Designed miniproteins, single chains, continued (5). Designs and how they scored, part 102

Each design is a single chain, and the fold is of that chain. pLDDT is the mean over its residues in the fold that is shown.

## One batch from the design tools (miniprotein)

Design m19778
Fold by ESMFold2-Fast:
Structure m19778 (fold): chain A 65 residues (1-65)
Amino acid sequence: SDRIQALLIAAELLRQEAARGRATAEDFRVVAKMLEEAGLTELAAELRELADQLEAQRKSRAMQE
């Protein structure tokens, strides 16, 4: 499905943007919801775990100031 392929590309681009500090946890959660609606529930769960990890890391860095 073209939609599924587009979602897989979006997930990969989000990972690349997160490495550059440009993606948010919410960006991952939005794509995860779309993946879940498309039936890709395991990949959606993985993106949610990455979102939670990213949020925790950013919160930890803010608390160091």
Scores: mean pLDDT 79

Design m19779
Fold by ESMFold2-Fast:
Structure m19779 (fold): chain A 63 residues (1-63)
Amino acid sequence: SSTVARVLIHEGRELVELAREAGDEEAVRLAEKAIEYAQQGNVEEAKRLLQEARRRLEEKGVL
């Protein structure tokens, strides 16, 4: 749904900012790719990539 996609785009933008602050280029890439998939309406792939980016940042103690 458009609402779910907008939420995922917002979460992705927040993760991009956190990943940049943490210096994790791969987490930035994952979060940016998630935003792209959410914009295309591919909610499933967007969620998967956001979860992967979040896990990376959690392992670094950023989240």
Scores: mean pLDDT 86

Design m19780
Fold by ESMFold2-Fast:
Structure m19780 (fold): chain A 56 residues (1-56)
Amino acid sequence: EAIKNLSEESKKIIAESLKESKMDLEKAKEIATERLKEAGLEEEIENAKKAIELIT
C-alpha cells in the first residue's frame, strides 16, 4: 500500500533514488528530496521520506 498522497512521478523518483543509493535509506531520502524539489513536487517530500522508510 503506497502512501495515498504520492503521485506516480514521486513513486518513480523514490524507486530511482533507492536504486541509486543501493538501498541505503538515508541516502535514498536525500536523493529523493533533491529530485522532488527539481520536479516541483516539494509538497510530497515528507510523504516520500515516509514511503522510503516503509519500503524496508
Scores: mean pLDDT 74

Design m19781
Fold by ESMFold2-Fast:
Structure m19781 (fold): chain A 60 residues (1-60)
Amino acid sequence: MEFGIREEDGLYVAYLRVGDLVAGVIADTREQAEAALERLKAAAAEIGDEFRARLEEFLA
C-alpha cells in the first residue's frame, strides 16, 4: 500500500494505491488533504485487521 499527497492545479489530492487500484480525495487546502490521508490510512488498517481475523477463522 502507498499513501501520498499531490498538488494538482492549485488543489491537493490525498491518495491511496493498492496494486492497480487508486482511491483519492480532492481538497482545497493541504491541511484538509492531510486529514483525508489520515482517514485513508485508518480505513486501510481496519480492512487489513478484518481480513486477518477472517483468515484466522478459516485456519482454526
Scores: mean pLDDT 72

Design m19782
Fold by ESMFold2-Fast:
Structure m19782 (fold): chain A 63 residues (1-63)
Amino acid sequence: TAALEVLALPPEVREAAARLARELAAQGHSDEEIVAALQREFGLSRATARALVTYVRTGRFPP
């Protein structure tokens, strides 16, 4: 699942990506804009980036 792909990322990448996602969310960026930024900066797949954004927003991985 996409949640397992997030957890399989190197810890430093996962932490940096989550930090960027939180910062962009705090600045009012949309989920799609955050996903695109995570793909550009960290090379994450769309599914992995989307799962991370959902986790940052809700504290849960997508179903």
Scores: mean pLDDT 79

Design m19783
Fold by ESMFold2-Fast:
Formats: C-alpha cells, sequence, structure tokens
Structure m19783 (fold): chain A 88 residues (1-88)
C-alpha cells in the first residue's frame, strides 16, 4: 500500500504506435514500452517475471538481452540472446 508509486500520471495517455513495434505480443507489450522509455531495470524485472511462468518464451529472453545491452552489460545480453535463439 505505502510504496513508491506516485509518478504514474501520464500512463492514461492513448498509445498511438509512434514507436517501433507495438503490442506484437500482448504479454510483452509493457516490457517493450519500458525498453522504449529507457526503463531498463523495470523491463528486466518484468521479463524475468514472465520467464518464471513461461520459461521457454524467446521474446522475453530477447527483451532481457535488449535491456542489458542498453545498460552496457553486453556479456549478459549475449547470454539471453543465445537462450532466445535456442528456443526459436
Amino acid sequence: MTLEEGRKNDDPVLPDSTETKFETNPSLGPIRRLLEEGRYDEAIELAKRRLEYYPNDPAAYEALGIALEKQGRLKEAKEYYEKAKQLV
């Protein structure tokens, strides 16, 4: 209840597909949006949460790879990209 959730007032805005890709996978839409917003830590958290339930989702592994690559964690990003390739 008492958490750090006071800066989510711009979320109600309509998504207009201005960014590249949008809701290609409904389960991954929020993760992709976080990546586009530069919220890589939150994108990583959501992608890992998805993988806890769907451990063979290659798109979730790709999202992790992208977020880690954007953070400069290239070796970890490569590991997740490899996992995604193995699942496809």
Scores: mean pLDDT 68

Design m19784
Fold by ESMFold2-Fast:
Structure m19784 (fold): chain A 55 residues (1-55)
Amino acid sequence: LSPRMQAEMYIALGRMAAWLGDYELAIELYRKAAEIDPSLEAETEALIAEIRARA
């Protein structure tokens, strides 16, 4: 798998965790995605901010 594909998988898992109400896990998964592919940092930060704004 390419780093981009791995990062996209983590984002998908994070979105599922957020849907289930597990915001802590969702944030961890988004951060892992940005760690694997730094080009996704802005996207993952926006997703984390949305969770924090919702909570």
Scores: mean pLDDT 81

Design m19785
Fold by ESMFold2-Fast:
Structure m19785 (fold): chain A 90 residues (1-90)
Amino acid sequence: EELVRKANEAIEKAEQAVKEGKFDESLKYAKEAMGYADELFDQGRYDEAARIYKKVIEVLNKIDSDKPEVAAMYTAAQLRLVGAEVEKEL
C-alpha cells in the first residue's frame, strides 16, 4: 500500500513537472516511481508494478526532450513492463 501510494505520488509530481516544462524534475520523479515499481516487482506484486511502469512510460512520452536519458529510461520502463506482464500471467 505505501509503495503504491508513493509511486502514484511520484507519477503525479512527474506529470505536473511535464505540464510546467520542467523535464529535469519530471525525469527525477519518473525515476522515483520506477524505483517503487521495482520494489513492487521484487515483492512479487507484478500487477501493481506493471501499472506503475505503464504510467512512467506515459509520462516519458510527454517529455519534449532529445536527451539520451529520456530514451534510456523509456526503454528500461518498457522492458520492465513486459517482464511484469509476463510474470503476472504465469
Scores: mean pLDDT 82

Design m19786
Fold by ESMFold2-Fast:
Structure m19786 (fold): chain A 62 residues (1-62)
Amino acid sequence: GAAAQVAGAAGGAAAGAGAVLYLKKNGVTGDIALGLELGAEQGVEDPAGGLEGAGVFLDASS
């Protein structure tokens, strides 16, 4: 339902943001824990940007 779609979109946005930040962090520091935490916070701060990234990932996976 709509509630599940909203929750999924928020989770996807956080995951997308996390993946991007993880890749950037891994190239510089390698601190996975910090990359994941920063990605989750980024998804909260910018869910639209994270959602676009997650949407592209999911669409490519489909």
Scores: mean pLDDT 52

Design m19787
Fold by ESMFold2-Fast:
Structure m19787 (fold): chain A 67 residues (1-67)
Amino acid sequence: AAARAVLERAAVRAANRLHEKGIDIDSMEGRVDGDDVTVTVTPVDPSKQAEAQRIADEALAEARREA
């Protein structure tokens, strides 16, 4: 699949999961470098940074598998 499609699937999935866990997002940044896709999440509450990024990383891994 195109890297852009993977990024979009990962971002939507991560946003939905973060919302379900009550984690408010300040920003979500996506980056595509060739076939490599990175999603970085910054929550409103900095104490949630590790949890928010873990959720984004899991969503990205699943989106890559669906390619």
Scores: mean pLDDT 81

Design m19789
Fold by ESMFold2-Fast:
Structure m19789 (fold): chain A 67 residues (1-67)
Amino acid sequence: YREELVKFLQEKAGLSEEKAENAAEAMINGDDEERELLVRLLQKEHGLSDEEAEEILRLAKEAKESL
C-alpha cells in the first residue's frame, strides 16, 4: 500500500521519489482531516482530478491500517 501510494504520487502528481515518500508518510501518519488537506493541496498544486484524489485517500487509509 505505501509503495503503491508513493508510485501514484510520482506518476500522477509528478513528485520526486523523496517528495512522494515524505507526502505518503505525512498522509499515513496524519488524521483524516490532515490527510484530506494534504490531498487538496496536491490537487491545487499539481492539477489532480477528483478521481485521482480519491485514489490517494484510499491508498493512504489502507497503508495506515497495515501498520
Scores: mean pLDDT 79

Design m19791
Fold by ESMFold2-Fast:
Structure m19791 (fold): chain A 89 residues (1-89)
Amino acid sequence: DPLEKARHQGEVIALFVYLKEKGIKLTPEQLEKLENDPNISPFDIELAKLFQEGRYDEALKLVAKEMGISVATLREMLKSDENYQKLLS
């Protein structure tokens, strides 16, 4: 379902934006536990690694590639969602 996939990817992006703003980083031991968790997708593990290394632009490129869109389109979607959330608040 394209809507379910888009919603999940939006939630993942929101979570990683939140983690970036809080400056939260995983220890090597925590990252190893994440890699061994069967409930976490390889895609989500790669995103976590990029955030751990402060490679946020590469994290956005990975999400855009997975969604089949450009990074520019993803950034516009994120701006649109932020403005929409402000309108509803």
Scores: mean pLDDT 66

Design m19792
Fold by ESMFold2-Fast:
Structure m19792 (fold): chain A 67 residues (1-67)
Amino acid sequence: GAVAELTARIRRLVPELSEAEARELAERVIGLIRQGRYAEALALLQSHGLSPEEAERLLTYAAILVL
């Protein structure tokens, strides 16, 4: 499902996060995308160590997963 796919991608980009932390982040990002809160999703991803470019690519990937 979308959460599992996004969790795996987050862990590849931020290997310091546990599976549980990455899953919680994935769930929060998907929730923000579903609400149209894209700027907050980008800021959340960057707060966990993703670059702006990595955050934008991951957000695009996540949006495709939830369509």
Scores: mean pLDDT 87

Design m19793
Fold by ESMFold2-Fast:
Structure m19793 (fold): chain A 63 residues (1-63)
Amino acid sequence: SALEEAGEHWIQGTAAEAAGDYEAALEHYTKALELLERELGPDHPATVAVRAQLAQVRAKLGL
């Protein structure tokens, strides 16, 4: 399901971030956010949490 796919991307994103691979973390968190916004909406706690992580990773990349 789309929610399972979003969860997989979150797990891969957190693993990439822990490894210092911010480009890979950006890709995975972006995919997770797209799926969560579609399935749960922009204000759901899960969507808000992923958006916050994405913003942090973007800052690490100078975006």
Scores: mean pLDDT 88

Design m19794
Fold by ESMFold2-Fast:
Structure m19794 (fold): chain A 66 residues (1-66)
Amino acid sequence: MDEKKVDELLEKGLEALSQGNYEEAYRYFKEALKIDPKNKTAWFVLSKVAELLGKKEEAEKYRKKA
C-alpha cells in the first residue's frame, strides 16, 4: 500500500536525521512526497532538513507546502 510505503520512508528519513545524515534524510522525505505530495508532515520535515543542508530556497518552498 502507498500509505505503508510513505510511513516506511518517513521512518527511514527520521532515523537518518537522528544520526546526523541530513542528505540521506532529505532523499527519503523527497521519496515519500513523490508518493503522497499532500503529506504535511513530510513537507515540514523536508523543509527543516533543507534548511540544515543550507538549501534556503528549497526550505522556503517546502515550508509553504506544510
Scores: mean pLDDT 81

Design m19795
Fold by ESMFold2-Fast:
Structure m19795 (fold): chain A 72 residues (1-72)
Amino acid sequence: MPSEKELTGGVLRVAAAVYRVLARKALEKGDRELAEESIRQLERLAEEAEKLGLEELAEEIREIVEELREEL
């Protein structure tokens, strides 16, 4: 059975994937406000992962944020 930390990490990973897709679609449509909001949510998820000691997940999410900000 996954630990509470592993389960929470899984939820954060799924949430990050959802916001990444939303940010990408927003950028494709020129919806800068939605893109910036989605990126902000990703930054919050990275902070939460870091607080939980999920360093690799936090790094993955921060890389996504950097990639998306380059496309703004």
Scores: mean pLDDT 82

Design m19796
Fold by ESMFold2-Fast:
Structure m19796 (fold): chain A 69 residues (1-69)
Amino acid sequence: GEIDKLIEELRKRLEEAGIPEELIERLVEAIRNGDLETADRLGTLAVALTGDEEIGKLIGKLMRLVKEK
């Protein structure tokens, strides 16, 4: 579905930016579980580490889509 495609795009961008796999997996788990507080905290850290605003946009879109479940 759309959520899975956006998660794969997010994962690819984070991996290309050198973010540790442990942090990527924790962020993806938080998004999939609708843990918006953890997803927001880890997403903010990922944007700060990468300087990639598109990561922030992807996380924001994913959080909105997960709320619609």
Scores: mean pLDDT 82

Design m19797
Fold by ESMFold2-Fast:
Structure m19797 (fold): chain A 76 residues (1-76)
Amino acid sequence: VEEAALAIAEEFGVGEAFRAALEHARLAEEARAAGDLEAAERHARLALEHQAQVAAALDADPAAKAALAARVDALL
């Protein structure tokens, strides 16, 4: 599902930021499971920053934002 979602994000020109958000979200979960709360917080913050970058880019095209959201929802 992550691979398909990344491919969709790349179609809308936000693939790099989307990939970074997913990577940091995964690293935050791994750090939390390992008990490294400092690393978990750092990676969670970075994931949110990259997610905000994706959202800002898509806000310039509401139709693309809606289409991406619908396609991502279909993968979940």
Scores: mean pLDDT 74

Design m19798
Fold by ESMFold2-Fast:
Structure m19798 (fold): chain A 99 residues (1-99)
Amino acid sequence: SLEEEIERAREALERARRALEEGDLEAAERAIEEAIRALERAARLLEEEGHHEAALEVQIEIGMALLSIGVGNAVGDREGGLRRALEQLERALEVIESV
């Protein structure tokens, strides 16, 4: 259900934030990947319910998060990339919760 994917994304984002605070970049990346999967499933459910604009906004934020991770890795700032990705995915969750 949409509520289950929202809860899964929220819990994963909280774990990612905690991992970043502790300097555990591997744990942060795993939690961010879990959040992305939950948000992608939530976006599909939004499309099925006719919330096409919200679903598109969520997909854009996911794409931006993946870009932030890739850029961070390319320039040797993995932590910065993951922190930006977390912020973008938190915005995606806010979009879903606004519907």
Scores: mean pLDDT 90

Design m19799
Fold by ESMFold2-Fast:
Structure m19799 (fold): chain A 96 residues (1-96)
Amino acid sequence: MDAERAALIARLDDAIAALEAQRADLAALAAKSTNPEARALYEQAVAAYGRAAELLREARAAAEAGDLAEARALAEEAGALATEGQRLAYEGQLAD
């Protein structure tokens, strides 16, 4: 495995861990919220981060297979879902 591929896999592993940590924190906020609108927004944010983490795992598998172009495309798609998750989390905080 070359240095570029190894570095990409390491960055994807870090990104997956960060998204899973944020997902867990938002799930805890959803569980504590007594506002149904805020809870629904937090749950939607959890789902968005969950899908982003899944795409990053697909990107990691593509990188391990040597398909760096596919890995980057999947990582960009995951980034868009993570941005949507951040927006939903912010709206949840405003509703709460």
Scores: mean pLDDT 88

Design m19800
Fold by ESMFold2-Fast:
Structure m19800 (fold): chain A 91 residues (1-91)
Amino acid sequence: MTPEEVIEQSQQLLDINPENARAWYALGLAYYELGEYEKAKEYLEKSLKLAEENGDKELAALSYEALAEVYEAMGDYEKAKEYKKKAEEYK
C-alpha cells in the first residue's frame, strides 16, 4: 500500500474508534514515509500513549522504535538513542 492509502484506511478506522492505537501507529509511519516528521511524531506519540494505557507491550515497543527513527530523521540523536533504549526494555 502507498502511504496515502494507509492514511485513508487509518483515518477511516479512527473515525470508528479514535482509541485504535494500531491505526495511530500506521498513520504515524505513513507520515514518516512522506517526510512529515512533526505529524509522524504526534501520531506515534498518540499510539504509544494508548498502547501503554492498554498494556500492549508489542505496540509500545514498535511505537518507541518508530519514534526513534523520526527523531533521528529530525537530527535529535539524543532522543533517538533514548527511545531506541525504551523499545528494547519492552521486548
Scores: mean pLDDT 86

Design m19801
Fold by ESMFold2-Fast:
Structure m19801 (fold): chain A 61 residues (1-61)
Amino acid sequence: NADVAALMRAGSAALEALEQGKTEEEAIQHAVDTLIKAGYDPEKAEELAREAVERVLADRA
């Protein structure tokens, strides 16, 4: 499932940004950029990036 691979990529990018002290919004932007570079549609990339960041933040709570 392509969505699972996208969530894994976005989650890794989001975690990296958050570990560098970036904000949630910056982590979302970094995840979106990562997915777009991987060939995902911008609208789909934004959806998946938001979901991935929410999951990363939940795991850190």
Scores: mean pLDDT 80

Design m19802
Fold by ESMFold2-Fast:
Order: C-alpha cells, then sequence, then structure tokens
Structure m19802 (fold): chain A 71 residues (1-71)
C-alpha cells in the first residue's frame, strides 16, 4: 500500500471514532457526525489517488448516510 492508501485508512479510522462518539454523546451528535463526514471525504479522495475505488465508494456511501442523519 502506498502513502495515499495508508492516509486513507487513517481517515477511515478517525471517521469511525467520530461516529462512535456521536452515538455515545448525543448532545454533540451533529458536531461529531460532521467531523466524521470530513474524515470520510479525505479518505475517499486519498483512496481514489491510491487507485482503491472500492474503498472510495464505501466512504462516499457512508457520507451519504451520515448526511441524511444530520438533516
Amino acid sequence: MNEKGREALYHEAEATLYIMKATLDPENRKEYLQKAIEELEEAARLAREAGDEATAKAAEEAIEILRKEIA
């Protein structure tokens, strides 16, 4: 895996952490979900640069779901 692929995995992990925080701390739910979306946007970008279309698509699908939850 190249540097871009490694960076994508880091951002995916950060997004997962923020999603968990949103579930455990509902008072700050929207803030954590927004941070998770930002991390997933970076993960999708980096995954595409690494040639990992499957990871990029998964991140984009997760972003769509989270945006619906914030609305």
Scores: mean pLDDT 84

Design m19803
Fold by ESMFold2-Fast:
Structure m19803 (fold): chain A 55 residues (1-55)
Amino acid sequence: SHADKVLEELRELARRAEAIGDAALAALLRHYIQQGVVPSEESLASVRAAVDRLA
Protein backbone atom coordinates (compact mmCIF):
# COMPACT_ATOMS: atom_id res chain seq x y z
CA SER A 1 0.00 0.00 0.00
CA HIS A 2 1.00 3.66 -0.20
CA ALA A 3 1.36 3.79 3.59
CA ASP A 4 3.69 0.76 3.55
CA LYS A 5 5.89 2.41 0.90
CA VAL A 6 6.06 5.66 2.91
CA LEU A 7 6.97 3.79 6.11
CA GLU A 8 9.68 1.87 4.21
CA GLU A 9 11.06 5.21 2.95
CA LEU A 10 11.02 6.59 6.52
CA ARG A 11 13.11 3.59 7.61
CA GLU A 12 15.66 4.34 4.86
CA LEU A 13 15.70 8.04 5.84
CA ALA A 14 16.22 7.05 9.50
CA ARG A 15 19.23 4.91 8.52
CA ARG A 16 20.69 7.78 6.48
CA ALA A 17 20.09 10.28 9.32
CA GLU A 18 21.90 7.93 11.73
CA ALA A 19 24.79 7.46 9.26
CA ILE A 20 25.32 11.24 8.97
CA GLY A 21 25.25 11.63 12.77
CA ASP A 22 21.74 13.09 13.23
CA ALA A 23 20.65 10.68 15.97
CA ALA A 24 17.74 12.94 17.00
CA LEU A 25 16.21 12.91 13.51
CA ALA A 26 16.74 9.13 13.25
CA ALA A 27 14.98 8.63 16.61
CA LEU A 28 12.07 10.89 15.57
CA LEU A 29 11.57 9.01 12.30
CA ARG A 30 11.68 5.64 14.12
CA HIS A 31 9.06 6.96 16.54
CA TYR A 32 6.73 7.78 13.60
CA ILE A 33 7.26 4.27 12.21
CA GLN A 34 6.48 2.65 15.61
CA GLN A 35 3.27 4.71 15.97
CA GLY A 36 2.22 3.98 12.38
CA VAL A 37 2.08 7.70 11.64
CA VAL A 38 2.31 8.49 7.92
CA PRO A 39 3.63 12.08 7.59
CA SER A 40 2.30 14.48 4.95
CA GLU A 41 3.96 14.65 1.53
CA GLU A 42 5.30 18.11 2.46
CA SER A 43 6.83 16.82 5.72
CA LEU A 44 8.34 13.82 3.91
CA ALA A 45 9.84 16.11 1.23
CA SER A 46 11.35 18.34 3.96
CA VAL A 47 12.95 15.34 5.69
CA ARG A 48 14.37 14.09 2.36
CA ALA A 49 15.86 17.53 1.67
CA ALA A 50 17.39 17.77 5.16
CA VAL A 51 19.03 14.32 4.91
CA ASP A 52 20.30 15.05 1.38
CA ARG A 53 21.89 18.37 2.48
CA LEU A 54 23.76 16.62 5.31
CA ALA A 55 24.86 13.63 3.23
Scores: mean pLDDT 79

Design m19804
Fold by ESMFold2-Fast:
Structure m19804 (fold): chain A 94 residues (1-94)
Amino acid sequence: SLIEEVEERFRKEREELLERFRKANREERLKLLEDLKKYVELHVPDEEKKEKALEYLDKAEKALEEGDLEKALEYLEKALKVVEEVELERARKA
């Protein structure tokens, strides 16, 4: 039940963040991606998962540069899911 509660919290937080990103202006979207990159650098200790999350965030930024908001949202969601998996693995070990 604790793992189910953590998964539900991550799903809700992800949905809220994706909606915030969709409604944001370009400057706010770029800042959100930058803040998330900083979070990944500080809080994802696994190098392979860190690289994967950062790669998705770079692809999201490139999609924004190309004017493709839906592709940017897709890559942002993929990056968030990598971060969520790291946190779930941490919760399972606690």
Scores: mean pLDDT 84

Design m19805
Fold by ESMFold2-Fast:
Structure m19805 (fold): chain A 110 residues (1-110)
Amino acid sequence: SLEEKAKQGDANAYLELGRRYFAKKDYEKAIEWYEKAIKIDPNNAQAYTNLGAAYLELGEYDKAIEYFKKAIEIDPNNPLAYYVLGEAYEKKGEKDKAEQYFNKAIEISK
């Protein structure tokens, strides 16, 4: 099972469990599994992007921004992390910052 693989230290199994709960809109459980993935692999940019996305869905925009920034710190060439950071700023009503990060996502995609 995914839980048995995760117990054996498989960070990808924790990410997959988090994604399954996210798809069910159980964002609190998704967060728990993503946090476990980060404990095993603290340099996994995707885990931080997924964690930020779960906080974004819960309306915790400042936490989402913090985790998306951490994902960018680990992988500065990922356009998706800049795009979702832009979405988080847009949800906060910070239109100018949202536009800056959307433009950065486009720039990196070139």
Scores: mean pLDDT 87

Design m19806
Fold by ESMFold2-Fast:
Structure m19806 (fold): chain A 87 residues (1-87)
Amino acid sequence: SAILERAREHLRKAEEHLKEALKALDEGDFEAAKKHLEEAERHLEEARRLLEEAKKRGDVEEADRLELELEILEGLLGIVKGVLSLM
């Protein structure tokens, strides 16, 4: 499914940006960390929209599996944003 492939791509990009945000935090670059978190959040929002569209098209089982990954990444984003807000 092209829509599920697009959702997977946005999840992949969100994970990459979360990884870069953590690296920036380790290096003390809080501005770079914030920018990467903003990009990760944007990609997660697009992935959620695409997964909801996939469910409406009948791709429920695979979309539900990807939604679990999305929820884990959203949880990690929230934790990292919380840590950054204290720095």
Scores: mean pLDDT 89

Design m19807
Fold by ESMFold2-Fast:
Structure m19807 (fold): chain A 78 residues (1-78)
Amino acid sequence: AMAAQAEADAKWAEEFGKRYIERARSLGLPDTAKEIEELTKKAVEAARQGNFSEAARYVTAAALILIGDELDVELGQA
């Protein structure tokens, strides 16, 4: 049961990571995409260890980086 939940949580992290990476690439932000990829790998590892709280933290960090960098592009600060 715990192992099955950990794998489900890992897939959740992978799917969010894929969406964030694709969005960053579509915005022409390759460095942002790379940073999100690294955070996604950490989230997947944490989820597989049964640490969903840490996995959720990494996914949230990736989302905040994407939002911040997208806003910087829109505001002309990047």
Scores: mean pLDDT 80

Design m19808
Fold by ESMFold2-Fast:
Structure m19808 (fold): chain A 63 residues (1-63)
Amino acid sequence: SVEDEAESVVGLAIDALDEYGEVVSKEKAEALKKEIQEAYKEDPEKGKELAEKILAEIGKELE
């Protein structure tokens, strides 16, 4: 389902942000986690889209 897909992608983004917080910025990581969680609570599809965007951006910085 869309909700199951959104939960999986959000989980991946949270894990990536945990690593980002250790390597780059904990404050920025926590802010982005909160933004994803708030978007997901309002609309799972919006949360998924935001999580996907953040994952792509963070993935490039962590390489």
Scores: mean pLDDT 80

Design m19809
Fold by ESMFold2-Fast:
Structure m19809 (fold): chain A 106 residues (1-106)
Amino acid sequence: MSDEDRDKLIDHMGLGLQYKAEGRYEEALEHFEKALKIAEENNASDLTLAQLYIQLAEAYILLGRKEKAKEYLEKAEELLERSTIPEEVKEELKERIEELKKKVEA
């Protein structure tokens, strides 16, 4: 990944988290989608991709878009099953995915 692409990825992640904290979920979603595109184009780590899928799923839940939220939660689960992420980190991410799944079903 180029330094420019890495900086843009970090910036979009940061802006997404900021807009989410402000309750501006559509803007948060746009920035997480831009971060995901950069991550995918640059073969970012499984951890980065899993975190982005989880953030996208949460943003979709907050927007009431349950089907899109389920899609990203499934992508995150599939990625964790095939990833080399340390087990302790996988357990934390799996716990977050299960929490978000419960919110989707509510």
Scores: mean pLDDT 86

Design m19810
Fold by ESMFold2-Fast:
Structure m19810 (fold): chain A 60 residues (1-60)
Amino acid sequence: SEKSKELKKVAEETYKKLAEIEAEFEASGDYSEEAREKMLKKAEEVRKEAEKKVKEIEKK
C-alpha cells in the first residue's frame, strides 16, 4: 500500500511536469524543429527521472 502511494505520487508529478512542458511549448509560439526537439528532450529527462524513482520504490 505504501509503495502504491509513492508510485501514484511519482505518476501524478510526472504527468503534471509533462503537461507544463507542453503548455510552455504551445505558449512560446515557436513551432520550429529546434524548439520541438528542446521540448522533447525536456520531456525525456522528466520520464527518465520518473523511471529511476519507480525502480527505487520497487526495490523497497
Scores: mean pLDDT 82

Design m19811
Fold by ESMFold2-Fast:
Structure m19811 (fold): chain A 91 residues (1-91)
Amino acid sequence: MEERAERVREASEEAAEILKKTGDENNDPLLKKAGEQVKEIGERAAEHLRDGNESEAARYLTAAVLLMVGAGIETDNEKAFEAAKRLAEAG
């Protein structure tokens, strides 16, 4: 479980950095905020995985994935979609 939690945490950090970098390059504060939210939600998912609470972890993970997909659609950012897939696979 710890190993899966760490993968979720790492994947969410990577996803957050992709959104933050794109937000910086495009001067888009909402995209930067989305990156911060993905990281926070991913950390919560990882905490629930460590606690063995897979149902709650799945809820947080789904929220993070949906936020990344939404950001990817808004910005036509292929890397955001790839990060969403990696985060879903990590959980």
Scores: mean pLDDT 79

Design m19812
Fold by ESMFold2-Fast:
Structure m19812 (fold): chain A 56 residues (1-56)
Amino acid sequence: SKEEALKAAREFIDSLKLSEEEREKLLQQVEDALNALPEDASMEELFKAAEDVLFS
């Protein structure tokens, strides 16, 4: 689900040595990317969208 993908992204972001402001921005960008996908998107598509944000 989108919530599971967002949780995984948050855990990854929390492992990074980023400021709270950068963590919040990055998490919002991931959430926006996930929300751009259809409701029936696969977990692979959700994780790829999150990865594309995190590594862009």
Scores: mean pLDDT 77

Design m19813
Fold by ESMFold2-Fast:
Structure m19813 (fold): chain A 56 residues (1-56)
Amino acid sequence: SEKLENALPQLTPGQQRVAGLLLERGEGISNRELAELAGISVATASRHRAALRKLL
């Protein structure tokens, strides 16, 4: 979404990776698929998503 694109410079590298995947694959992507694509745990993917929601 446009809000994610505008927030990218304010994000940590891990949050930028997750935000980029959400922009590329759509917000319907599961935390499991985000974790696999980003090479992180499902818990870390969930935390990055929660942080992005707070910033937007």
Scores: mean pLDDT 75

Design m19814
Fold by ESMFold2-Fast:
Structure m19814 (fold): chain A 73 residues (1-73)
Amino acid sequence: VELASKEEQVAHLLAAAVGYFAQYLLTGDPAYEAKGKAYVEKAAKMMGLSEEETQALLAQARAQAKAMVAAMA
C-alpha cells in the first residue's frame, strides 16, 4: 500500500480540525475547539508556516466548519 505523503497527512489533519470545530459549533464544548486548534497548529508546523499564516489557516478551518454547520440548518 502507498504510505501517506506529507500533503495527505496535512489534508487529514485539516479535515480533522474542521470536524472538531463543527462539533464545537454543534455542542458548545470547548474541548472540541481546543482539539481543532491543536490539529491546525500541527498541520501548520508540518507545512513550515509562519505564525501569521498559521492564524490565517486557523480562521479558514473555522470558516469551513461554520459553512458546513450552516448548510445543515
Scores: mean pLDDT 81

Design m19815
Fold by ESMFold2-Fast:
Structure m19815 (fold): chain A 106 residues (1-106)
Amino acid sequence: DKEVDEAIKNAEKAYKNKDKKEAKESVKKIIDLITQLTGQLADPDASDDEKKKLQAQIQKLTDAMDKAASILEPSEQRRLATEYTARLISVVGDAIDEELARRRAE
């Protein structure tokens, strides 16, 4: 939670200061956090309360990422968006494969 709050604060500071280098590093850090939280959200053993908290954190991180990314060059934005999409597909795909394997074992 503290790490999520610090990542948001750093991204907003980079946006306010128009610091492209700090904005790029903030976007990368937020992508790492969102992919980690998305993996936790895909866990079937996670409680409804945990999932609700994870969804709220992902939304706040996404909003902060959008602000930081907005000051980057279009080519850099596209590169980071491609990386983010690939990482999300990988995390969700792994979770689906594990669930299907579990069902076959029953």
Scores: mean pLDDT 80

